# Designs tried in a protein design run: designed miniproteins, single chains, continued (5). Part 69

Each design is a single chain, and the fold is of that chain. pLDDT is the mean over its residues in the fold that is shown.

## One batch from the design tools (miniprotein)

Design m18383
Fold by ESMFold2-Fast:
Order: structure tokens, then C-alpha cells, then sequence
Structure m18383 (fold): chain A 78 residues (1-78)
């Protein structure tokens, strides 16, 4: 599990750097991860609005199936 999460992080970085052949689902995951990072940065800067927290929860729910699909593929390639 830990190794698969690390490979997902590496894959996301490669897609962001334009180094990998992207598929629509991977591009969507990168988009959602980037948006989550922006929201977390706002939270760390003191924005604790209920709207921000709700948006973070919605992003996590949307990201979960995409993470599971990518983890499964990375585990098979191991």
C-alpha cells in the first residue's frame, strides 16, 4: 500500500511536468490533486470557512475512486 501511494505521487509529478503519456482519468486526478493543494494552502493561511471544508470533503470523495484505480494498475506493474 505505501509503495503504491508513492508511485501514484511520482506519476502525478510526471504528468504535471509533461513527462508521461496522460490518459483522461490521470489528468482528472492531477487536476483534483492540484485543486486540493490550493484549498489546503488556504486552510493553512487561516481560511477555516465551512464552505472551504465542504469543498475539501467533496474533492476527497471524487478523488477516492480515481486513486483506487491508479493504485490497482501500479500494483499490477510491480
Amino acid sequence: MEKAKEKIREYIEKVRNGESVSVDERLELVRLVTKKEELIKKLLNGDTSPELIEELHKLEEEMQPLFEKIIEELREKE
Scores: mean pLDDT 68

Design m18384
Fold by ESMFold2-Fast:
Structure m18384 (fold): chain A 102 residues (1-102)
Amino acid sequence: SKAEEILEQTLEEMKKSKDLQEIADIALEGAREVARLLNDEQMLARIDYVEEHMPEDPLKRLRRVRTLLLLMYVEALERKDFKTAELLKEIIDLIDERIKNA
């Protein structure tokens, strides 16, 4: 699906960076593209809220983006989109690795 393609590209781009701010920005944009594709008005509002209230600390930024992705993961499971959920989980796991090694 187009959502799977967006998340695969997002994950590959995130893997190329060790900068926590860049990783957060890439993940947030991937989330926004998926939400737009799904016409998920509520999720787009959550993304905009997170972006507007983004902290300056890169670790705090990444943790906020992680929470947003976790909500998207749960929503994907609820609609039984297991492939999208799997890719979101891989993105979350990469974020957890980057936070641990920061």
Scores: mean pLDDT 89

Design m18385
Fold by ESMFold2-Fast:
Structure m18385 (fold): chain A 71 residues (1-71)
Amino acid sequence: MKKVTITIKDRVGPLDVVDLEIDGKKYKAVIIGQLGPNVYLVHIVDTGEILEVKVEKVTSKGVYEGEVLKR
């Protein structure tokens, strides 16, 4: 599993554009679905990869820490 930080401007929902940091690399992603209360399906714009991300902690407004569940 990879740790991920998601920076969100306002809300987490379908079609939101978010900034991801995974293993020190920064990516732009689009939230394409919500699979559970804290589980999101995101599309990485730069790579075309789709990830399932579980949010474990909200550290501040717009910053979420979590794990990649599936690649």
Scores: mean pLDDT 64

Design m18386
Fold by ESMFold2-Fast:
Structure m18386 (fold): chain A 92 residues (1-92)
Amino acid sequence: MPATAEEALARAAALAEEIRARARAAGLSEEEVATLEAAAREHGRLLARALELRAAGASEAEIEEALEAEYAANPELARLDAEAQKAAEKLR
């Protein structure tokens, strides 16, 4: 488990590479591959933000509220999650 924001971002980058290789091997389109990659990186960014807030002394409730506010302010995150979920179904 990543303990720092830097480790979370590095892990997300490595996971995005693995997802890209698996999705291409499964015959997904380049658009679906890019969507899965973007979702993995965005998940890593949100985890890094949570770890930064925790290091700054924020409570778990404060971290949850901050992440919920990011989702509410950015409809692109919800769209990306939905599209990544559709693409991931093809990997089963």
Scores: mean pLDDT 77

Design m18387
Fold by ESMFold2-Fast:
Structure m18387 (fold): chain A 89 residues (1-89)
Amino acid sequence: LEAALRALRAELERARAAAEAGDFESAITHLQRAEPYVVQVINLDPETGLAIAEEVARALAALRAGDAESAVRHLDRAIEIVDQALARL
């Protein structure tokens, strides 16, 4: 679980930085790289994993709509959920 959360956090941070820079293609690519780690977290901690998946899905929708501000907000929420889960390990 810890390894999956740390790998997920790294990809979410990269997606956030890309979204902030207006690089939507790079942001989406990092979220695609995050997907297998989200699946791993769902399998090991379903409540935490599903909460992260919801925020990632909303970030992807915002990126596809060209809404960087909304995407960054949802990525920040996803990172917060990851950080809270890591703190409980």
Scores: mean pLDDT 87

Design m18388
Fold by ESMFold2-Fast:
Structure m18388 (fold): chain A 76 residues (1-76)
Amino acid sequence: MKLTTGEEAAKKLSEVSGHKFEVIDNKLFDSKEEAAAYAQSKGYRIVAPADPNAKKGDFAVVELSDGKYVVLENLE
């Protein structure tokens, strides 16, 4: 499946994981490191989407089909 927007990524990850994910700020980043640095600058805890220690309020960095990255919040 081709993910071209942060909103598409949030919906797809929510469907696959059974949790609710939402995009923060709807920003696109050129690298995973840039996305993580942006989230950390706001005090956000970044985890992998499948991290067993992930909790409600944690954030995940997801790669889009065009090589861009987005930051998603786990709401469940």
Scores: mean pLDDT 70

Design m18389
Fold by ESMFold2-Fast:
Structure m18389 (fold): chain A 68 residues (1-68)
Amino acid sequence: SDSEKAVEAAKKLAEENKDDEKLKGMALGVAASFSASEGDAIAALKEGLESTDDEVEKEVAKKLLEGL
């Protein structure tokens, strides 16, 4: 499912960036969101991408949305 793909991608992103606490925390937070509600998580990622000025948050959102 898309949720399983998103969770796996987020875990991979967190593992590849384990020394970046902000990126790791955001990736794990996205994984938790997808585990709770796929539709709400996708909507939140899209809103975050459009509203955030944080480059790390934009990169996380773009990678996860493009991977789906």
Scores: mean pLDDT 71

Design m18390
Fold by ESMFold2-Fast:
Order: sequence, then C-alpha cells, then structure tokens
Structure m18390 (fold): chain A 60 residues (1-60)
Amino acid sequence: EKKEKLEKMKEVYKKEFEETGKGPLDEQLKYTENTYGWKKEEVLEELKKIIEEELKELVE
C-alpha cells in the first residue's frame, strides 16, 4: 500500500520534473502534503532518488 503509493509518487514527480523543468520543491512538498497527505520526509526521499538518477544520466 504505502510502498505502492511512494513508487507512484516517484514516477509522478519524475514526470513532472521532465515536463515542467523541475518546479519549486517547497511548492511541491506543500502540494503533496495537502493533497495526498504524504509526509514531507517521504516526498524528500523520493525527490532525492529522482535527483540522483538524473545526475547518473548526466554522467552517463
């Protein structure tokens, strides 16, 4: 359940980053907290993974 939601969140944020050019993090955190009830810590962990994957792509 929760892991499934986090995986979907990662996918959504990855797509948002690709489409919007990486919008403001603070606004995204507030949006997910208010809309989905996702904790800031969980969102930050997923965003961290997305950023790390993006950096890997740039290196490769």
Scores: mean pLDDT 64

Design m18391
Fold by ESMFold2-Fast:
Structure m18391 (fold): chain A 93 residues (1-93)
Amino acid sequence: ALEIAKEGGRKAIEGGLLALESKEAIPLGIAAALRGIGAVFMAEVLKDGKSGGEDAISGGELAIRAGEIGGIEKAIKLGKEGKELGEAGLKAA
């Protein structure tokens, strides 16, 4: 659970940061990265796989939206992976 939530958070961070290449996607890209950081923090520091999974889902969804606005397919893919990992981490918590 904890490792899956951390991986989901990392995917959300990577997707959010890629979206920063598009000016219009910057706010959502930053939001995705911050939620992904939250997922990693909850899982790694607080050992809360449930909150970590929820933050990874939220970060992944934001990365998908940022990638859609920016036309960055890799950000969409990473956001989907982060969301799926977050859902798996939440279910396993």
Scores: mean pLDDT 85

Design m18392
Fold by ESMFold2-Fast:
Structure m18392 (fold): chain A 82 residues (1-82)
Amino acid sequence: MSIDDPELQKEIDEALSLIRLSVLLKSVETSSAEKIKNYAEQNKSTMSDEELNAYEQIAKALENGDVDKAKQIAIDYVKKLE
């Protein structure tokens, strides 16, 4: 459940996003689109719409065989988190 403190909830969401994207960035070369989609589906309740969209774009790039594009999407999303 979401907590009633919006500042603390934002910090938790940002920390989780940074951890998830850092792991993804390191493993994207060995990940399949299916694994990325499954991970997003299992964790969608703790993800923002923006993070879910980032995972969808990463999965799409991997489906097209564009690992460099998938990495760039992950980097761009991490930068957006400040």
Scores: mean pLDDT 71

Design m18393
Fold by ESMFold2-Fast:
Structure m18393 (fold): chain A 75 residues (1-75)
Amino acid sequence: AAEARAGAIGDRYLPLIKAVNYALKGDIEEATKLLRDVLGLPEEKAREYSEKIKKAKDPGEIGLVIQEALADAAA
């Protein structure tokens, strides 16, 4: 397996959407677990991104936070 497992949104799309949904509902612990599992981020960073998503009420701002998390995970 190559390319598709490098930290792209591909097969991780559905769990990533679930993580965003949990964060928006204020369930930061579940969002952090999903982001850590999906993106392979350290728990501290996954929690930071979950908190940013919770505070972001605009879809555009949520998208920017997700892109930052994806870039951090892929680096």
Scores: mean pLDDT 73

Design m18394
Fold by ESMFold2-Fast:
Structure m18394 (fold): chain A 88 residues (1-88)
Amino acid sequence: SKQEQIEQLMQQVLDLVKQLDEYSRNLDKDGAEKAVKQLEQLVEQMKQYEDTFDGDVALAMGRIALSVGKRSLDNLEVKNPELAKLLS
């Protein structure tokens, strides 16, 4: 069903958020970049379910997770001393 598909996409988002947290804590930029790319693909898939209540909730969660993921990736780049100097 569409609900089962939406639930599966939401679970994949939650799993990627956990992986992103681990990559960020371990300063694994390559892992974080891969997870952000996968989140972008999940958000794109969730757009097919927009204009349904469950789809809109899932899309909102996916967009929040993607925003947090991109911030985590940016923070990993700022922890590089050369990039931190460029942004200062």
Scores: mean pLDDT 78

Design m18395
Fold by ESMFold2-Fast:
Structure m18395 (fold): chain A 63 residues (1-63)
Amino acid sequence: LEEALQRAEEAVRTAVKLGTDPESAAKSVYNGLLQRYGSELTEEQQREIYERLLEIAKKTALE
């Protein structure tokens, strides 16, 4: 999971840099993570992951 989270953060940054809006980038990557790891994560952990990816996407868009 840790390695998958690192790849997800990189994927979000790359998508935003290539012109994807922050919300779409975060949602796309988040949905991919949930499909593979959602059953292993609590609802609280799922929300924390989404919020983290969205924050990274928004910060990348401002750079």
Scores: mean pLDDT 80

Design m18396
Fold by ESMFold2-Fast:
Structure m18396 (fold): chain A 73 residues (1-73)
Amino acid sequence: MIASAVAEARAKLSPLQQRVLDAILARGVENFDVAELARELGVSPATVSRARKQAREALSKAVQDAVERLVAA
């Protein structure tokens, strides 16, 4: 389930990275503005960019783990 994958990803992320993940999910990956979110959170664009990479990697792994569980059943 997507909700389970998101919860698993969030559990592995810092509060800043969780905020970035929430923004990606709300705005869509294609329309994600790093500079705007950096301004909203009071951090550098580089910090948001790193957090975005970590959030995407965590979500991708959680989705892959969910798929592996489904095919093993």
Scores: mean pLDDT 74

Design m18397
Fold by ESMFold2-Fast:
Structure m18397 (fold): chain A 68 residues (1-68)
Amino acid sequence: MERLKKLIEEAEEAEKAAEQGDKEALLRLHEIRLEIFDIAYENGLDILKLLKESKSATEMAKLVLEKV
C-alpha cells in the first residue's frame, strides 16, 4: 500500500522534527496518526491491539502495513 509507506516516511520525519521542538511537526504527527487509524478501521483491523502494541505512529503504520 503506497499510502501506508508514505505515512511511515512522514511519521519518521515528523517524530524527528517534534523531538527537535518543531510545534508544527506535532500537529502533522497527530494528522498522520488519524490517517493510520482510518486505514486500519477501513480494513477491519483490531484498533485496540494496534494501540497497545505500538509506541509510535511509525510502529503503528508498520503493523497496519503487515496486516493489509
Scores: mean pLDDT 79

Design m18398
Fold by ESMFold2-Fast:
Structure m18398 (fold): chain A 98 residues (1-98)
Amino acid sequence: MKEEEEKLEKKAEEVLEKLKKEIEKAEEEAIRVEGVPREVIEKERAEYEAKARAILEERIREKGIEELIAEIEATPEATQEARDEFIARLIAVEKELK
């Protein structure tokens, strides 16, 4: 019962943490290689994250998380890593809405 839910949340947290590290690496490379100011990257990220969260929240309210997870899992064009990432973000947003 609770064990399955906790295991799913833990997996979601691990996926999000890996994604965060990959994004930080890409941001540092953009600063180092392309000379993009860190302040610009931070501002654009904050705006993107706010918009992405609002979209996910709206979709969860419209369809529910179970239906959205099923849609993501049924997307053949996406890699398994991309599906896991989207599912992790949905679980995190739903947890905040509770």
Scores: mean pLDDT 70

Design m18399
Fold by ESMFold2-Fast:
Structure m18399 (fold): chain A 86 residues (1-86)
Amino acid sequence: LTPEQQEQLYLEIEASLVTMQASVVKSHFDTLLKKAKEASDEERQKLIAQLEKFRKRAEELSEKFPQLKDDAEILQKALEAVKESL
């Protein structure tokens, strides 16, 4: 594979992983919020950091894969809800 072909393949794999992560967050949204409210400050900060990482990557990949825009919105909604639970 050329470097360009290898990069494209990795982006396609990562796009699929982001979609799966957003689907899990959406399906378990109520559980996620309950866990965030019951979590320690350190645990909440880790959760916020992980959600921000997923959201940022979903937004970056949505430029090449427009279908990920909805996934980015799901992750952003979860991030905002967790932050508001503080």
Scores: mean pLDDT 80

Design m18400
Fold by ESMFold2-Fast:
Structure m18400 (fold): chain A 113 residues (1-113)
Amino acid sequence: MAPRVLVVEDDPERAEAMAARLEAAGYEVVGRAADGAEALALLRDPAQPLPDVIVMDVDMPGLDGLAAIKEIRADPRTADVPIVAVSADDSPEVIEAAYAAGADGFVSKAEFL
């Protein structure tokens, strides 16, 4: 059975490339969100099962990925869902901020795309 992935990425071309790469790797992309607020709305829909993992772009405008990760961790329904943070900035400070927010993993966009 393929692990179910929610992809959160504001750029539609990057979101499509990420989804294609995940599907090629044996994952099932069950949803796509263009920002943190849309991701939270999808995760809070009681009619939909939770994903097995969330791939979260932390470079998004508006409700940033770090704020979205913190909100996911604050909600008892979603608190235990694994999160992999994705960023174009792989500086130690950005990596540390992602883990401090509650991410379980970190991947550079250069490695993912």
Scores: mean pLDDT 80

Design m18401
Fold by ESMFold2-Fast:
Structure m18401 (fold): chain A 112 residues (1-112)
Amino acid sequence: MERARKTAGQIQLILQETLKKISEAKTVEEVQKILDEMTEQILKLIMERYNDEELVKKVEELLEEFKKTVIDYVEKLPSMSREERLAAERAVDAKGTQMVKEIRKLMLETES
């Protein structure tokens, strides 16, 4: 339980740093690189702490879903109204929060 909580906290910090870097990015290619770095950091953390290949694969699937959401958002930004942009930003934030919660759940299930 404590290991999952601490790991989820570190993943949340990685996500926060990732979102900050994305806000400063100028191209979709830069955003993809930032998201790939986030994925590498999180998967390394999970592997080092759990040494569970099935858990790593499930976490990777959640990270890939989040990456697709962020890339879709960034690609649509130039065509969005102000109202659509605010809604999309909230959707990305909600998706990130949901991803961290699901990863925490998977870690807790692994510890059971």
Scores: mean pLDDT 85

Design m18402
Fold by ESMFold2-Fast:
Structure m18402 (fold): chain A 87 residues (1-87)
Amino acid sequence: MPSEEQRRELERRVRELEEELKKKWEEAKKTSDKEEQEKIHRELLVEALRRLLELARELGIEEEFLAELRASAGPETRAVLDELEAE
């Protein structure tokens, strides 16, 4: 298990990621171009999943994380996850 210091650092990184993605999504909502908004949404989803997978791998919970994500994810998220796993 990670140390208390490492756990705090990981929690900080997850929080920063959530805040960063939320900010980017709020900016996307300001555009009247739905195509651009959809593009940004897709890019944010890919970035979030990639970074979460890296974090789960670092923690050694990759399999548990992937199983939960696949069970709860919609078709779009599942498709992106499949692409990332193929990398």
Scores: mean pLDDT 72

Design m18403
Fold by ESMFold2-Fast:
Structure m18403 (fold): chain A 71 residues (1-71)
Amino acid sequence: MAEEIAERMVAELEARREEAAALLPEARAEAGSVDPELAALQLEAVEAVLAGDLEAAREAVLRLAEAAAAR
């Protein structure tokens, strides 16, 4: 289910928090290069995890999963 995927992805982002923080500037710079909508949602999820807002992170990941499923 989408919520289970979102929970797993948030947990993985937390486990790789330091790596995610290091990659965030590069990811932000590349956000519009291939799929700007999916890139923006992915950045929202990562930024929410780094801010410690796990509810916002889960919501962003759910929106990302829904957008990806529509393709």
Scores: mean pLDDT 68

Design m18404
Fold by ESMFold2-Fast:
Structure m18404 (fold): chain A 80 residues (1-80)
Amino acid sequence: MEKKKKIVEILKEAYEKYRDKLTPAQRERFEKVLEEIEKATSIDDILKKVNEFLGLLGEAGVSPEEIAEIRDKIYEALKE
């Protein structure tokens, strides 16, 4: 599914941007969520895992503005 691939690319880009600031335990949680998104077969499951990923960014100290930018990119990918 092309939409899923684009969403995964957006989230991986966000993860790589903040990866060096994360603890090993935080990196493990992000990687697990990304793996679960890649294995998801429904849009509902993808969205649930996207919300979990965005929550983890907030817990890692990423600003609400940066999280909103990532969320908006994901919703744009979903329109097509």
Scores: mean pLDDT 81

Design m18405
Fold by ESMFold2-Fast:
Formats: sequence, structure tokens, C-alpha cells
Structure m18405 (fold): chain A 93 residues (1-93)
Amino acid sequence: SAAAEVVREAQALAEEGNVAKAVALYFEFLMEKYGLKKEDIEKAKKNLEKLSMKDIEELSKKAEEIADTNEITSNEDMKEALLKLLELAEKLV
């Protein structure tokens, strides 16, 4: 699947030490999947690529918290979760 291919490419970037670029690539795929505007995707990608390892750990913790406190069962729920994570990423840079 396209998702599996993106995960594999992101893993390769992470193994090269480009963890922030790996995160940005995966989020770019999700933003495109959920229909965000190209301009918003480009801005968010730039922010994600600037994240430190500490920022990525904080983003990961927030993703887990959202999953634990909200039933993510629909594409709309996934889009809302994505937007909350992108908002946190913008605040971290």
C-alpha cells in the first residue's frame, strides 16, 4: 500500500539520522490523504523538518495522549488528531 511505502521511506531517512525529515514525510502523506491545501502542507512540512529529537518525543507523547482520550474511529477523527499534532509542531519551532 502507499502508506506502507511512505513508512518504509521514512524509516530509511530516520536510519540516515534525518528523523525530523522522516516525520515530515509521513505527516505530508497524511496531510495529502486528508485533503489539506498545498500551501498549508508546505508550511507544516517546514515546521516539522525543524523539530529536534526532544520535540519529536513531545509530539509522539501528544499523539498517544490524543489516542487515549479520544476514540479515533473515523477519517474525521484522524484529521482532527492530525491538526492538533500540527498545531503542537508549530508551537515547538
Scores: mean pLDDT 79

Design m18406
Fold by ESMFold2-Fast:
Structure m18406 (fold): chain A 94 residues (1-94)
Amino acid sequence: SKEEKALEVAKEASKKAVELLKEGKGTEAGKVLKEAVKKVAEILGLELSDEEAEEAATITLGVINQLLLEGKSEEEAAEKGGELIVEYAKKLAK
């Protein structure tokens, strides 16, 4: 259930980031993703620095933005963003 909770937090944050990007609020989208990375790490018992969380958020934001520019749906971009938040929280932990 920790993995399920982490993915739920990540997907909700990713959906919010997509909406903010549609409004031209990329900086706010990045902040939402960074806080989500931190919460996901906390749920999974991982330790991340502020800089590591920022890196995970920056990578995730870039991928979400690229998918939207390629004409992928908001739902598809949000799902992929949620997956990446969890993936990069795990990869950058230490």
Scores: mean pLDDT 88

Design m18407
Fold by ESMFold2-Fast:
Structure m18407 (fold): chain A 91 residues (1-91)
Amino acid sequence: MPSAEELARQAKDLADKAVKLAKEGKFSLSSAYMAAAQLLAGMSDSVDTIEYLADAEAEISKLLAEQGKNDLAASYQKNSDRLRALAAKKK
């Protein structure tokens, strides 16, 4: 079974891939990778990892807004805000 540190690393790797896919316009695949990253981050219980995912969600939100997908961008921004609040409660 992977360690909390390994789960945190894998979550960050998946978040990086989600951002890369979003930059390529592959938002459906990006969403799938981001969902997997959130699951692993939750299992790791790492504040740093949750904050890293919040930053990734915010970056994807900006990319979506730049492409005129404002409703989807707002959804990603709300997810970023929720992850940031979760991290703050765990400090």
Scores: mean pLDDT 84

Design m18408
Fold by ESMFold2-Fast:
Structure m18408 (fold): chain A 90 residues (1-90)
Amino acid sequence: SLAEEVRELEARAQEAYEAGDRDEAIELAVEAAQLAAEYYAQQGLITPEQAERLKRLAREAGEALKAGDVARAEALDAELARVGAEAAAA
């Protein structure tokens, strides 16, 4: 269920981004990434320390988006999503 919530937040973040609502898109993307990190920690798939690092990376990606460095933000989000997908498949 939490994995579905993360995917819904990611989809909504992309829709907001495409609509030009950058503030909403950034907020939703950061929340999705932080929720994913917390979910994997609660499932025992990553440590609380790893979850804290992932939450920090999500925040950094949000800051990159606000600065207009979309390529860096997308690379960080793609890495987080890949880690999350592999963990969810276990």
Scores: mean pLDDT 77

Design m18409
Fold by ESMFold2-Fast:
Formats: sequence, structure tokens, C-alpha cells
Structure m18409 (fold): chain A 72 residues (1-72)
Amino acid sequence: MEEYIKLVAEALSLLTPEERQEFLRRVKELIDAGKPVEEAFLEALRYVLSKVLTPEQTEEIYNKLKEALKKA
């Protein structure tokens, strides 16, 4: 769990305040749609990162987060 939270925080540090707000909005939308909190965070982060990073970089970060979540 700690490793996952740390990796999420590191990824968010790459974002502007506006992009972080978009991330939080997306998390809320996914939770309101019935997704588990951990899954909502993971999908929202992948979505926002895909706008600012290359597809390859986004998938690398996403896979690292997904593996950290499995260990939690």
C-alpha cells in the first residue's frame, strides 16, 4: 500500500495544478460510476498522464503502479 501511494504521489508531482485537478475530477467520476477507489485512481492517473507523456511512458508508469497495487 505505501509503495503504491508513493508512486501515485511521484506521478502527480509531474503534473501542473490544473492537471492534478483534472485527475481528481476523473477519480470522482469513476467512483460515482461504481469503480473501486484503487481502480479509479489507477485509471484516472493513466488518463491524465496520457495527455502529458508519450504512450510508452504512460504505459510504463501504469504497469509499475498496477504491480505495486497487486502487492498491497
Scores: mean pLDDT 77

Design m18410
Fold by ESMFold2-Fast:
Structure m18410 (fold): chain A 61 residues (1-61)
Amino acid sequence: MTPRERAIELAERLKAGGVDLAALAERILAGEETDGVVAAVRRATPGVSDEELAEILRTYA
């Protein structure tokens, strides 16, 4: 599985769980370094940049 495919699966899973993906994408791009959710998402998507991750989240929002 590629890093991008993993990020897409995570986005779908978060959306199913009721997470606002558009708001999460904004928090990632804003550099919310102390946000535990942002940190957990970054650890779950190794090899994906913040910009690519935000684009994926916005696409699946």
Scores: mean pLDDT 78

Design m18411
Fold by ESMFold2-Fast:
Structure m18411 (fold): chain A 73 residues (1-73)
Amino acid sequence: MSIKGVVVEAEGTRAVVEFEEPLEGVKPGDRVLIGNEKRPLILGTIESVEGRRAVVEAAGEVEVGDKAILLPR
């Protein structure tokens, strides 16, 4: 089951995502899908992790309230 989250802070392509579960074993370079019901999903890459939050650099512009799904490796 993929870990789900929500974008809590966004500046252009940079996002802070809060996940529903602790990000144990997740590391920089791991991938997330970000989007909402009005846009196609965009790929993001994790830059850093702290507990349930991750800093993500997305392949496109992200918005606060966008949904995120952590991709399995």
Scores: mean pLDDT 79

Design m18412
Fold by ESMFold2-Fast:
Formats: structure tokens, sequence, C-alpha cells
Structure m18412 (fold): chain A 63 residues (1-63)
């Protein structure tokens, strides 16, 4: 279901916001790299020496 994929993407976004906020609170500048692999976004966030990779599903546009 596209709704389930959207909900998973929103949950992933919330996790990313929390990681960014924690990094900023520690005085660190988060670095974000986004890679498109098929119908997925591979998002890598680096905060100091911590590297977190998150896969975000992207629904294909309806034709």
Amino acid sequence: SDAELRAQGEAAGARFQALVAEGEAAGLTPQITVEVVGDKLIVTITVGDRVTTLTVPVPKPPL
C-alpha cells in the first residue's frame, strides 16, 4: 500500500530530525548525503564520528 510506504517514510524522517537535533545540541554540524537507488533513497547522515544510513522508499509517480 502506498499509504504504508508513506507512513514508513514519515517515521524515517522523524528519526532523522531527532538525530539532527541531537547533533546540533552537541555543537556538531550534520552532513547529509542522498543517493537514489531505483525506487529508494539511501540517506546517510554523519554527525561527528557517527554515521547513520537510512533507506526511504519513494513511490513511483502514477502515470
Scores: mean pLDDT 74

Design m18413
Fold by ESMFold2-Fast:
Structure m18413 (fold): chain A 68 residues (1-68)
Amino acid sequence: SPSASLLKLQQQAREELAAAQTEGSRNLLQAALEESEITPEDVETEVGRILAIIGDIEEARLLERQAA
């Protein structure tokens, strides 16, 4: 099963995707959700995926702020 951190990021990405107004932010949040559903091979891979997902969510938030 995904770690608690990955589940939290999945929930954040789903909520932000539902509210997203820009195509760019929707694409980034969809990518973050897909990445968060992949089973990690080891702890190092899990950490890398968590950082990538956080980066996608932060970039999506930036795009939404620029659109507002």
Scores: mean pLDDT 79

Design m18414
Fold by ESMFold2-Fast:
Structure m18414 (fold): chain A 85 residues (1-85)
Amino acid sequence: MKEELKKLLEGIKSPDKEVRNKAAEEAINLLLENIPSLSDEELEELLELLEEIIKAAKENNVDKSLIIELEVQLGIIRIKLAVSK
């Protein structure tokens, strides 16, 4: 998962808008599939990477709806970690 997200982060930095939006969509789908099965340690490592992905998406003008979906996934991770502590 992390290696796949790192590759998608490179896609979000692409000069091609369609490639950037597609990378964001793939990141959202990957997060939706995998977040329910990740350990707290894996979720903590994901927080930093997902924050970097969201920052890159904002800086590279990814569609606002996709950025919102990424921020929703970030919120879900934060809630899961909060209930574990």
Scores: mean pLDDT 83

Design m18415
Fold by ESMFold2-Fast:
Structure m18415 (fold): chain A 73 residues (1-73)
Amino acid sequence: SLFEESRRTLFTMTAAIFKSHGDDEMAELYRQLSETTDPEEQAKLYLQLSDLYEQRGDLDLAESYRKRAEEIG
């Protein structure tokens, strides 16, 4: 679907941006999100992103990814 293709493209681009900035941890999570369509794996990756953004003080993105994980489960 166009929705899934758009999602994959955004995560692929985001992974490349983080990698270019030397943020290998963020880059790897977004790369894994770009490659998976398994809802359980997506939910786990969203929770890992939420935790990482919370640790960095980006509470808006942390809440957004936590909500996405809950909507899949």
Scores: mean pLDDT 84

Design m18416
Fold by ESMFold2-Fast:
Structure m18416 (fold): chain A 114 residues (1-114)
Amino acid sequence: MKKEKVEEARRLAGEAFRNMSEAVQAIADGDFEKAKKYFEEAIENLRRALDIVREVKPDPETAEALLQTADSIERAARTGVELAKKMGDEETAKAFEEAQRIARELRDVLREQL
């Protein structure tokens, strides 16, 4: 059960990263509706991963992989904020800032468990 939940958290974090990458691409293409959908999915997946990690402490190897994924998501979200602000979309910029905040929270929780 613990191993299965930790693997689920890792999968959710990976999906969140993919969703953030898709959102950044959608902004670059000018498709803000598609970008918003991917942000919502990324935020939901990140929150689920955070909830699992809080209940089930991962092993050091898995924790390190999750930390790297969280860092990648934070970086993608930061790029998205910059692009959204350049295009004048403040609502989309706020969504990326929220995703960045949740990714940092996941990182902090993981670091406290190490």
Scores: mean pLDDT 79

Design m18417
Fold by ESMFold2-Fast:
Order: structure tokens, then C-alpha cells, then sequence
Structure m18417 (fold): chain A 94 residues (1-94)
């Protein structure tokens, strides 16, 4: 698959960040602890870092998924930034 364009990466990042902002608002309304809300804010930073890494490395979404599959097969933890980016890509596709 061709590498993602800067525009496509920005659209994926935006979709992920918008979804996490929605979850923060819902969590505040539901009375979630501040620590849980902080974890969601940290996921926003991971999405931004994942978008940066994917763009800098010239990766496709399929290549990032293959990296995740290979890490799982080896029992290795993948960089959470890539995992966060894949989650953002799912929100963008819907």
C-alpha cells in the first residue's frame, strides 16, 4: 500500500482526537476519577506522536497493522503511539 499523505495523517489524527474529547466529556458527566481522565488525555498525546511517526517513516495503515500483528505473535509490546494511531484510524474509517 502507498504511504499515507500528510493530509490523510492529519484527518486520522483529528478523528481520533475528536473521539477522545467526546469520551472526556462523557467521563466528566459520568463522574470518572481525574486519573482516568488524565489517561484519556495521555492517549491524545500518543495519537499525535503516532501520527508524527507514521508520517516520518512513510507508513501505510496496513504496515502499522502488520507491525502490531508481528509484535503480538512474538509476545512483544508495540510502541503505544502506533497502537493509538491504529485506534484513531478505526474512528476515521467510520
Amino acid sequence: APPLSAEEVEEIERAGLEKLEELIKQGKAAGLPEEVLKEIEELKELIREGARLVLERGLSVEEVREMAERAAERGEEMDPAYTAFLRAAVYYER
Scores: mean pLDDT 83

